# Designed miniproteins, single chains, continued (3): the designs that were tried, part 6

Each design is a single chain, and the fold is of that chain. pLDDT is the mean over its residues in the fold that is shown.

## One batch from the design tools (miniprotein)

Design m8175
Fold by ESMFold2-Fast:
Structure m8175 (fold): chain A 92 residues (1-92)
Amino acid sequence: SLAEEVLKKVKEILENSKSDEEAYEKLVKWALENKLLTEEEVEEIEKNTSTYEAKLDAVIGAAYLKALDPSAKLSLSERLYVGREIREELKE
């Protein structure tokens, strides 16, 4: 499923990135290329989150939730919550 592909890509990026900033930049690029994020959603995340950890969580959550339901209207807090849960689950 597309959601499983998102989880696999997030895990790959997290394992191969030396910082949250690097992981964020790689995931944003991939998610935009795969229509799992819009430029407007990226701008919203960048303006409303102050750390790369929070930015990364928001992008993870947004991409995953959009893969599950592309029509869902999601708040930033919902994206942050889901993204954090995914990031923590993918750590050993």
Scores: mean pLDDT 86

Design m8176
Fold by ESMFold2-Fast:
Structure m8176 (fold): chain A 98 residues (1-98)
Amino acid sequence: MEEEVRKLGEEATRAVEEGDIETAEEKAYEAGKLGALYPEVREVAEKEVRRVTEAALETHPEDGEKIARRIEDAFVRGYLEGSEERERREAEEKRRRE
């Protein structure tokens, strides 16, 4: 899972550098969701999205802050959806153990 999150970060960074912001948002969303579902990779996911945000600021001087916000929003959206799924899984697991 850690390797998968790092790969998402690399792909998102490359997408931002190439001006493919939609792909970067998609990869940031996926990283956020994995960070929420798997606590062991949460720190890695947060580091990767920070790197993508920094790349946006570096490569897009005019729109970097706007692009960085879009990437952060996508990550947060993924994280919230992943958190809801994790809570659903934990509730189901508790029901099965009783």
Scores: mean pLDDT 82

Design m8177
Fold by ESMFold2-Fast:
Structure m8177 (fold): chain A 70 residues (1-70)
Amino acid sequence: TPTPEEPAAGYVLRAKRAVQEGRPEEMYRYLDEGIREDGEGLLEVLRRLAEANPDDPVVREMLEYVQSKI
């Protein structure tokens, strides 16, 4: 669960939730907002999530997208 002190984690959770609800375009919107606020922090959160969830294609897609934008 993201804390108010870690907005990058909040963006990732909202993005993943959007995909789970059938709104993949909203995933990219949340990731773009996260990149604008703290791109490096967002990248680090996604790298940790990909390591913890290697079989999650949504996490992998989010990581690849953010890496392509930074």
Scores: mean pLDDT 78

Design m8178
Fold by ESMFold2-Fast:
Structure m8178 (fold): chain A 88 residues (1-88)
Amino acid sequence: MNPLHAISEEGEKKLKEAVEIGLSSENGAAGAGAALLAIGEALNGQLYGRRVAKTEGEEAGVEAAKEGATKGAERGLELAKELAKEAE
């Protein structure tokens, strides 16, 4: 599996947005933390997808990885937005 298949296009956009919000925050440490959480959850989704591929087949694994990574990125984006608001 190519790393590009680890996350959906929508998930990638949300992950980039979370990182940009974090870097633009006056509380850079809190923003960076939210971005790292989003990345970590996306990676956990990818690892889970690889395990599913071993047991349920490659197609199921790819779908699980993309879904998990996308949900992780969405959660991270929400956390980044909340931290940006609290930084003021």
Scores: mean pLDDT 63

Design m8179
Fold by ESMFold2-Fast:
Structure m8179 (fold): chain A 88 residues (1-88)
Amino acid sequence: ELEKKIEEIKKLIEELKSELPNISDETVEKIFEAAKKILEEEKVELSLLKEAIELLMYNIDVNGLENMSLEEIYEYLKKIIEKLKENK
């Protein structure tokens, strides 16, 4: 169910924010909205999306993330997901 997947993504992002306290609430909201849009439009597997979110938040420095738009985060997550699929 879509609602259950959205709640799992929300919990993951909250957990990652606790490990990365310098990420602003605005950036956390952008990441959540981008991930939600991917779930709605791309019908991606939840495990791949979760891995992509972790890679985004750990591999991009906080200043880089803070300067990204919602659309840029959305496109970046999609690129990570495609790369993860290629490695299978």
Scores: mean pLDDT 80

Design m8180
Fold by ESMFold2-Fast:
Structure m8180 (fold): chain A 70 residues (1-70)
Amino acid sequence: METVAAPESADEEVKKKIIEIQRKAQEEAKDAPLEEQHLIFAKAGQEIAALLKEAEKKGLTSIAPAPPPP
């Protein structure tokens, strides 16, 4: 299991999770047909967006320029 001491800033933990999601999406897309690749990347993007929204609610805004809802 990957257990690494996180830095003082919690935004690094969010960045690590984003990288993991992107890596999983790329590995899945690599073995998937083009049609599924679109869905895989779309799903990964939604997961990243959800993580960023949660981080914004917790005050972790270092990596998210996220605009307010309309």
Scores: mean pLDDT 69

Design m8181
Fold by ESMFold2-Fast:
Structure m8181 (fold): chain A 91 residues (1-91)
Amino acid sequence: SMPLVQSVTLTQTGPGQYTLTVQTRPGFAQMTARSLTALLQSIPGVSNITTTIDGDTITITFTVDPAAQAQVRAALQAWAAAHGGTFTFRA
């Protein structure tokens, strides 16, 4: 797997509301954003996905149904490990 990221932080900002902040390796922001957006879109119960890129920093905001929360966290943790980054969860 290509190392795309340095860090992936998932923050709960409200009930079912999440912000994913990703620090990418230089030049990989666009590829990383597409990969993560596709991953989140693949999980039933994820909606309202909005992505912003600022340099090598990606911010993705989205809504998660209660039943999907554990799957989203596990998927993002596994994705970060597969792509050379650390995963952090904040509630």
Scores: mean pLDDT 90

Design m8182
Fold by ESMFold2-Fast:
Structure m8182 (fold): chain A 65 residues (1-65)
Amino acid sequence: SYLEKALEAIKKGDFDGALSYLTKALLEGDYDSAIEAGKALLEKSKDPEIRARAKAGIELAKKLK
């Protein structure tokens, strides 16, 4: 799943890769996976830009759900 791929990317420190998987989950209508990937990004990343993008992804997923 894209959630599993996002979590693996986060584990490797690849936050841009994790955001890519969050976006792919959104595009496929997997809003629950997008929300969980975004939450994991917020838990593990201190980068303000990564955090802002994760928050935007979560809000979009909630709006489309």
Scores: mean pLDDT 87

Design m8183
Fold by ESMFold2-Fast:
Structure m8183 (fold): chain A 80 residues (1-80)
Amino acid sequence: MSEEEREALIDSMLKHLEYHADDPELAYRSLKTVARYLLERGVPKEEVLELFDRLIERAEKTNPKLAEVVRQVKEDLEAE
């Protein structure tokens, strides 16, 4: 995944999360689905985790509660 592709994906994910900011369960499931999709397509686990780190950094600036949801998904992925 290129840096340009990564930034575009982060922007897209952040917009989707902000649209569903009042539904943490939906946000969690959506993030897990995206992570699974990327892994199934052969994106390395380390690269997926880096993507989530960047998403956490962006989300913390606008909605700290959403950043916690992203962090939970990352922790669950690291445990697998």
Scores: mean pLDDT 79

Design m8184
Fold by ESMFold2-Fast:
Structure m8184 (fold): chain A 61 residues (1-61)
Amino acid sequence: MDYRSTLLELIEAGDVEGLLAKLQEIFGMSREATLRMFDRDGDGVLSEAELAALRAELLSG
């Protein structure tokens, strides 16, 4: 499975910790950088809506 398929699978499963770890592995994005980029409401967690936004970015390029 390529990295994009793996990231999409983690999003579909709701595995936020796995997704954050995989983003760090693939892109070198820290947990803090990823949350800052996608955590729109600033609650320190990725909601289903924020995960959907990340999924859309992965699909769009």
Scores: mean pLDDT 72

Design m8185
Fold by ESMFold2-Fast:
Structure m8185 (fold): chain A 70 residues (1-70)
Amino acid sequence: VKEEAIEHLRKAKEGDRETAGRSLTKAAALVIDDKEVNDMINEAGFARENLGHEAGRELFEKAIKLVEEK
């Protein structure tokens, strides 16, 4: 579960807009009980869509690190 969530977050970080949207949804579902991680994934998705690829990338990277450290 943890490894699958990280894999989807990496796909969201590096992928195009369609891939990012689909992958972040799957990652969020896998960590649904972790509000902190879910909030960060949602912020990353919003940043990716509204502020661009680099803004989303940084937040997805932070989300990956947070999942890895738990």
Scores: mean pLDDT 78

Design m8186
Fold by ESMFold2-Fast:
Structure m8186 (fold): chain A 85 residues (1-85)
Amino acid sequence: NAMDEEKIQALAEFLRAVMEGDTERALEALDRLKELVPNLSGKLYEQLRKAIEAGDRGRVATLLSLAVALGEIDPEVFARAQRLV
């Protein structure tokens, strides 16, 4: 559906920015993702911000996997976003 496509594109942009080491773009993409995925907890959002600011791509990946495991991010949305990067 159209809302899932928008979430997929937002998550893909976030993943691209993180992989490219573009801290400013990654933080902007994270804020957009939080708007589209309101179930993303404030705790995980703050931890993702800190990991991005530290340039810790491994920590970002771990936190995203945790968000999927907790049902905060739809696993199909996550899988489809990863295929776009």
Scores: mean pLDDT 87

Design m8187
Fold by ESMFold2-Fast:
Structure m8187 (fold): chain A 73 residues (1-73)
Amino acid sequence: GDAGQAAADRALAAGDAAAARAKTEKARQFAEGVGALGAGMAYTLGRLGASPDVVQQVADAGSKGAEQAAKDG
């Protein structure tokens, strides 16, 4: 539970940071959306009792996806 919340907070912060680096409003919105999706999945998996490693992998994928969305958009 707690690990899921921490991972979600980290993914949201990474999404926000990626959005701040976006070249366009559209890329910013996509980066924010991808970060939020990753955070939501990490939080949900944590609450379902997934291992901390799995929760971190999902949060990291969300954060990386947000950075790619900001960079490529």
Scores: mean pLDDT 78

Design m8188
Fold by ESMFold2-Fast:
Structure m8188 (fold): chain A 80 residues (1-80)
Amino acid sequence: DDREKEIEKKVIERMQKEYKLSRKTVEEDIKALKEGNVEKIRDEVLDELIKEGDLRAIAAKLQKIGREFDEELEERREEE
């Protein structure tokens, strides 16, 4: 999915620009991205895109919140 690759590229660029990371730190983060340890960084990128008014990022964040809310509700129901 070209869209997924674009998000990963933006995550790497945002890590370099927003956090002003050293080259070695960025290389370690790229390795973490390949290993699937990117959720936190993606959340930060989404929050920044939301501030910029990106409708797709807003939708993605809302979907995540809704999913987490539904999971918490089901967990609490099982605690009966």
Scores: mean pLDDT 59

Design m8189
Fold by ESMFold2-Fast:
Structure m8189 (fold): chain A 67 residues (1-67)
Amino acid sequence: AAAEAEAERRAGERTDRFLAENPDLVKQSAQAQADAWIAEGRMDEADKQALLDSVDRMVETARRRLA
């Protein structure tokens, strides 16, 4: 239905704007989450680096979509 598509579009736009406007905050949050998962034994340092690299790509993609 149109309502679901509209909600998804608005959610995507909000996420893209947040990523584009707050890249350092998003990376800080991702780093804190990765550090927590490492402390729990669920992630290693290589996984943390991959996560941070993915966040950088998400921010760049969001900026390109908004441009």
Scores: mean pLDDT 78

Design m8190
Fold by ESMFold2-Fast:
Structure m8190 (fold): chain A 94 residues (1-94)
Amino acid sequence: SEAEKLVEEALKIIEEAAELARSLGLEDVAEDLRTLKEKLEEAKKNKDLKTAIEVIGAAVTLLSQLAAATGDPRLEELARRLAEIKEKLEKIYK
């Protein structure tokens, strides 16, 4: 389904964000992002679109705060991509 494809894309972005956070020496943030990825994988398995949207929203907030704190444009781009996926999923969920 379209929703499953969007959730799969979000999972890839969150993993990329976790790897980037670790490369920046932000191990606590990398761990938080991996926890969010695990929750999103569980939501996908359970077909729980509401929880998937909430978890993606938490990742967007975390990455946006981190981008503001670090000034790293890669974090800003990852937050933007996740926010777009969240908006598309919200339109599907209704």
Scores: mean pLDDT 89

Design m8191
Fold by ESMFold2-Fast:
Structure m8191 (fold): chain A 74 residues (1-74)
Amino acid sequence: SIKDEIIELLEELQKKYPSITPEARETLINLILKEKDENVLKEAKKKLEEALSQSEGLAMRELLITMGKILESN
């Protein structure tokens, strides 16, 4: 599922960027699991894929923006 793909991307991001705390990852996973809007999930996946090719600082910004948009959706 798209949610499983997003969780896998979050694991890869945490391995690459240690500044992504376990707490931040856990919070985003919980938001993803509760999200019902497929367009929000597709956008989140795109942002996380983009983050994997960015510097650590830019990746963190994209992760925070993604969390904010999902939170607004709920």
Scores: mean pLDDT 76

Design m8192
Fold by ESMFold2-Fast:
Structure m8192 (fold): chain A 99 residues (1-99)
Amino acid sequence: GPRPLTEEEILERYRKAAEEFEKKKEELKKQGKEEEVEEIEEIIKKKAEEAAKEAVATENLDYEEAYELALTHLKAEALKLLEETGFDLEKVKEELEKI
């Protein structure tokens, strides 16, 4: 089978997805979905803070480094959920809360 992706290649894919999520947020805000986008941003921030605290405790990472990594992963997941739900922001919010 094909060679498995390296951790650096996986992280690069997450970073690109996180950047696309930021672009989609701006498009959704222009469509009058600003309040729903802000709610999703608050969920992402809260989940990233929780993940960073756990990473500091388990992996001896710096909090800021762990937080930025968690934000990148959560933004990438939010983009995937937006695409899979057909931009149903209520379903994206529900699925992000489950992470």
Scores: mean pLDDT 81

Design m8193
Fold by ESMFold2-Fast:
Structure m8193 (fold): chain A 84 residues (1-84)
Amino acid sequence: MTKVTITLTRRGKITLNDLKALGEEIVEQLKKIPGVENIKLEITDDTVTITFEVPESLIDEVHRVVTDLVNRYGPDRVSLTIKV
């Protein structure tokens, strides 16, 4: 099991509600990946932090799912950092 931290930072004109909705969508998609455990979502004024545990073999799948979601939202709207 590897601990993963995803940080989403608001850029420009995106609202906190939009950031929260994206964070919640990421959590929902992570729940669909077998072996993802201990998901914690934390929201501040400008950031959403998601921490969880996943088997090392599934890290590439997690990375793909999260980057696809954030890219559809727009790199000009949200900054993404994934820390393993």
Scores: mean pLDDT 81

Design m8194
Fold by ESMFold2-Fast:
Structure m8194 (fold): chain A 99 residues (1-99)
Amino acid sequence: MLAEMAERLRRLAPDADKPEVAEEMVRIALEGLRLQGRLTEENELEIKVLPTLAAAYRRVQAGADEREAAREVLAAMREAGFPEELLARMEEEIARLEA
């Protein structure tokens, strides 16, 4: 089961910039960690934003605006439920990049 999940994630990774693929990857990763008894609140939040981080990184490498990509990551972190204090610090760092 876990080996099949890992292989499925590997096959989906190249298309992780697509919302439906990213959503499926998150679902598989969370289920895999849950089955192993390794799902923590911290791991859950991190896994939920990994596809968005990977997609943002690839877009920046392709010439996309770094600030726009950073804001998309921040929005995904907020949607996933990261602590507001951490989100506020990241918002300040992004604002500093604009100044």
Scores: mean pLDDT 69

Design m8195
Fold by ESMFold2-Fast:
Structure m8195 (fold): chain A 86 residues (1-86)
Amino acid sequence: KKEVIIVNAQGDIGIAEKTAEYLSTKDTSTHVYLIVDENRGGLTQLEFFLSLRGVRSNVTIADRIGGVDDPEETRRLLEERAKEVE
């Protein structure tokens, strides 16, 4: 079983922590694919919390976007990437 999650972290440490906590509650039989907005170090924070909770083995960062200032454009890019990951 696979699940695709779109994360706009934007450097908010609380979003990174909550995402890692949510993923730590997932059954390891479910492989999770993340599509992440890399803006403002959010990806680094998310990877740190995932590592701390030991959940990296069933999580793949499938795609990354970043450097867009328009939230509407960011959402559009994330949706397009989600389609590619299936």
Scores: mean pLDDT 61

Design m8196
Fold by ESMFold2-Fast:
Structure m8196 (fold): chain A 120 residues (1-120)
Amino acid sequence: SSMEARRRALEQEIQRLLDQLLTISDPAQRRATLDRIRRLLRDLYPEEYERLYREYLERLREEIAKQPNLNQQLLLVGTEEGISILEMLTARSIEEAMDAFARLEAAQELLDELRAEAAA
């Protein structure tokens, strides 16, 4: 029961932060709020978050492999990151937030890999 009470409190905190997200105009404050939500989601639903993250990572790697060059790969993953940020900002439920954050994290990891390749 204490574990269920903690889970419920974390779910309420995530919902509160999601509700605040669209009212925050300061970019630094938005980033801090987004980082807080991501951490809470990963702590609350670690197995489901990891599954979604891995599924998006695999799917994006397959789409990257179909692109003819590094510039097109960067454009594809950069577009996915942008879409994921918009979905994250408009999320109204824990399920929508889970999907959007897992997708964003996968896109950011691949962008970091491609940027490292471009810098070499």
Scores: mean pLDDT 83

Design m8197
Fold by ESMFold2-Fast:
Structure m8197 (fold): chain A 100 residues (1-100)
Amino acid sequence: DINDLVELSDELFSLMSKQGVQSRILTVGDVMTFLFRYYVDSGELKLAEENPDSGENVYEIAPDSWLAKLLGKTRATLTELVQGVRKAIFDLGLATLVED
């Protein structure tokens, strides 16, 4: 739904503005680093399982967070988080963002 994408875009810009992000040219990696740090610091993203043999950690996401709305689930691997946010950045038409 286009209205859902607009709402997610507004939430993302609100989060970035709240943390003082002023850059007009951001890489996908910059946005990912910002969101990961923000959600870990807020407690809305928590490490649930460490998989040292596979190298892929599983995270628990707060149900009402932007990330949970985006992914449609409350548990995700780091790879799923990165891929989901990257897709949303492009789908939301954030033309000032550049892929790493």
Scores: mean pLDDT 63

Design m8198
Fold by ESMFold2-Fast:
Structure m8198 (fold): chain A 128 residues (1-128)
Amino acid sequence: SLVQQILQQVKQTLQELGAPQSTIDYVDLLLEDERRAHAELDTSDGLQLALHLVVEIVRRGDIGMAFAMGGLLIRAGSKELGRKMVDLGLGLLSDEEKIQLGLDVARWFADPANAARFAAVVAEERAL
């Protein structure tokens, strides 16, 4: 499936970037048992939260969720990813571009400072 292709390439990229084993284990859980991965999601982990949202958007075609995530990414400092997330919601991306978006998300969130900014923006939104 497209989601499995995205997650396999995300896993390889995260391993190449030296991501923590806990992050790799979460991608493996998404590949093996998506429902269990959603139940075990650490919402304070910005990368886990972002991967969960990308999987849900791609599987469900949820335009509202794509727009919400796009806005959160822009607020967290990633205008390029936010714009691409909106394009995903609008059905403007090819399957190859959806895979590339998954990789770009993984690369951006592999920086702990970016992951922390995203988690802070999400926490601020929930407090409102």
Scores: mean pLDDT 83

Design m8199
Fold by ESMFold2-Fast:
Structure m8199 (fold): chain A 110 residues (1-110)
Amino acid sequence: SEEDKKKLIDYVKSLFEKLKEGIEQALREAGLEDKIPQVKEFIDETLKKLIEGIKKANSKEEIRDLITQAFSEIELKLAELTKDNPELQQKIINLVLKARFEAIAEINKL
């Protein structure tokens, strides 16, 4: 339903805000503050596309695929950005994976 989509979109927005905050903190602690603006821009762009996709989706499976793709794109971008710091890379990837699992769990309630 449209109400279920709106509730999911609000949840996904909140989840992405928490993810951005966690990533920003990890980057600051690693001395990569200069990378924060580009990471925030990428995540915001990914979220915008995801929300547009969810609004147009006509099945639960399409929504799951869109969410899986969005988090995979974030994971790939952040893995490349942190490739020279394995400990930071693992920390950030774990944050992305946790957020992806939480998003998928919310879809399973639909």
Scores: mean pLDDT 89

Design m8200
Fold by ESMFold2-Fast:
Structure m8200 (fold): chain A 80 residues (1-80)
Amino acid sequence: SAEAELLAEVMQKLRAGQPIPLAQAEQAVAILDRGIALARAARAQITDPAEAALGDRHIAGYEAVRAQLRAYIAQQRAAE
């Protein structure tokens, strides 16, 4: 999907320390906000402990990337 491609590109640029257009970084945060909300809703339906642990790790990964992007956006705005 276009959203998955945008998120992958933003994550790759973030990892490589490459400049990310602020609008694209903000779009990636919005995608992650929706993804985390959906993942948490799905996680609430999981009763198997092993599957629950996988869901928790996946959510934690999304939250970590979102935190990095939010920090990046804040730093770029402060540099203006």
Scores: mean pLDDT 87

Design m8201
Fold by ESMFold2-Fast:
Structure m8201 (fold): chain A 81 residues (1-81)
Amino acid sequence: GVEGAIKKGEEAIKYGKEGDGEKAVEKALEAGREGDESGKLEAEVGGGVAQIAAGVGRATGDGAYGGILGGKAALAGAKAA
């Protein structure tokens, strides 16, 4: 839900700042799923953006940065919901 998207989004940003790209991507994808499951349009949009950012980051080898961007997107969408 919205609270899960906030918590996981913050965790994605934390792991990305620590340089843990794999965990940053994992948490950004989890935040995106929580946003999608919220039933709130803003959180669902943020969740979709989070999943794209995390996926691109993983594919390009910039998982830490992709996880940070994804976490921020999920967090922003959830807070707007």
Scores: mean pLDDT 83

Design m8202
Fold by ESMFold2-Fast:
Structure m8202 (fold): chain A 83 residues (1-83)
Amino acid sequence: SESIEKAIKHLEEAKEAVKNKDYEKATEHLRKAMLYINALPSDERKALEPILIQAWMAIQNKDEEAALRYLDKLIAKLEEIKK
């Protein structure tokens, strides 16, 4: 629960950074979200990994539309499994 809440917070901060075209800050927040995602059960973590890779690639490519789409998918999936 705490790990999920902190992961969501960092993903939301990554979204704001992307909207401001601050891709370095977005990368830092995505890395912090990854630390909390790694604390989740293996099944939940494995479901999130492909979406996380897509978000990472979009941020590195400075693709604002794709980055926001995949960050939103990560947040939605975390909200689904939230206690």
Scores: mean pLDDT 87

Design m8203
Fold by ESMFold2-Fast:
Structure m8203 (fold): chain A 75 residues (1-75)
Amino acid sequence: SKEALEEGLKLAKEGDAEKALEAAKKAKGLIGGTAAGVSAIALGAGDVAGASEKEKAELIAKALENSLKALEEEG
């Protein structure tokens, strides 16, 4: 849902990559067709081996912002 995506984005902006990923996983179960976006978060974080928690949180934030924009365009 939009609420779960917004929660994840807030956590990512706070630099908590782990909690942001948990919120994104919850959102994945609710948003269906945007599951690819949530999957891309995990793949992006994995591809940046050795990235700091801040860098991972920034990647998660970008993906969640894109998902939120897609939902806003539908509304």
Scores: mean pLDDT 63

Design m8204
Fold by ESMFold2-Fast:
Structure m8204 (fold): chain A 64 residues (1-64)
Amino acid sequence: AAAAQARLDARVAEFKQKMIEELKKIGDEEGAKEVESMPETILRNELVALSRDPRLVAEAQAAA
């Protein structure tokens, strides 16, 4: 339980860094800067939303 909370906080930080790196890889330097400036709270909500809303994941898969 407590370990899961600590891992979530670490995941948010990792998610932010990974998203910045991914955007830089595809040449989206503008998007990378936006993510870099984004507060951790927003990134946490995005991570939770993606994890909790399988409909959004399924929609992205269907669009592929």
Scores: mean pLDDT 65

Design m8205
Fold by ESMFold2-Fast:
Structure m8205 (fold): chain A 97 residues (1-97)
Amino acid sequence: SALEKLGLSEKTKEALKKLNEKEFLDEVSEKYKLDFDSELLKGLKPIVKTMIALYKALPEEKKKEGEELIIKAGEAESVEEVEEQLEKLRKLVEESV
């Protein structure tokens, strides 16, 4: 799959797959729409693409923390819980640059 080419851990890949299957995330698709016309990320929900982009922006020493945030988002039961992890991931990127 496209996720396998990103070099992510098995646990993080499973979390991203879980996120992509969460129908309640369709409600925020427009909010997280990125101009990603990438064949690598084709078929992924906008919020999942955003999380992948943020993870890729992390320096190596912060990637484990980013992975833990993605895993927590994958286990989330609501849009608000997913957005909480996304905001933490965004802050982690901002603090690392």
Scores: mean pLDDT 75

Design m8206
Fold by ESMFold2-Fast:
Structure m8206 (fold): chain A 73 residues (1-73)
Amino acid sequence: MSPREQAEALLREAARAVRAGDLERARELIKKASSLVSPEELERLGLAQVHALLSEGDDAAARALGRLIKEAV
């Protein structure tokens, strides 16, 4: 699995963690993803997950994930 694919998987898991209310786990997963890709790539991949959460109607999780990604870059 490429570093980009690993980062995407970690960010998808982080999205599930914020939906479960586990913000500390989400932060750890985002930190791991940030070690695999550039800040620009992390923001791009993270925004895709935020968009997916918005499309599912989970505005609260989308805002939480977006904030954590912004803090990581």
Scores: mean pLDDT 86

Design m8207
Fold by ESMFold2-Fast:
Structure m8207 (fold): chain A 75 residues (1-75)
Amino acid sequence: GPNAETLALMEKAEEAGRAGDSEAAIAYLEQAVKAATTTAARTGALVGLGEARKHRDDPEAAARAARGGIAVAKS
């Protein structure tokens, strides 16, 4: 669907955060914002990115931020 790329990038951000890489998680969320073609997907990606940027030293929190963004994107 039109948001499949954005959702896949946010899933990669969650995986990167869980793997301990906050920088990669943030980079994937920045790509998700650029890929977003709908308001819901763009809002989800922006929410996830904003929260992940607050938690650069906490990869698990960055992963949760990405998961929260996915939930918003699917609303």
Scores: mean pLDDT 86

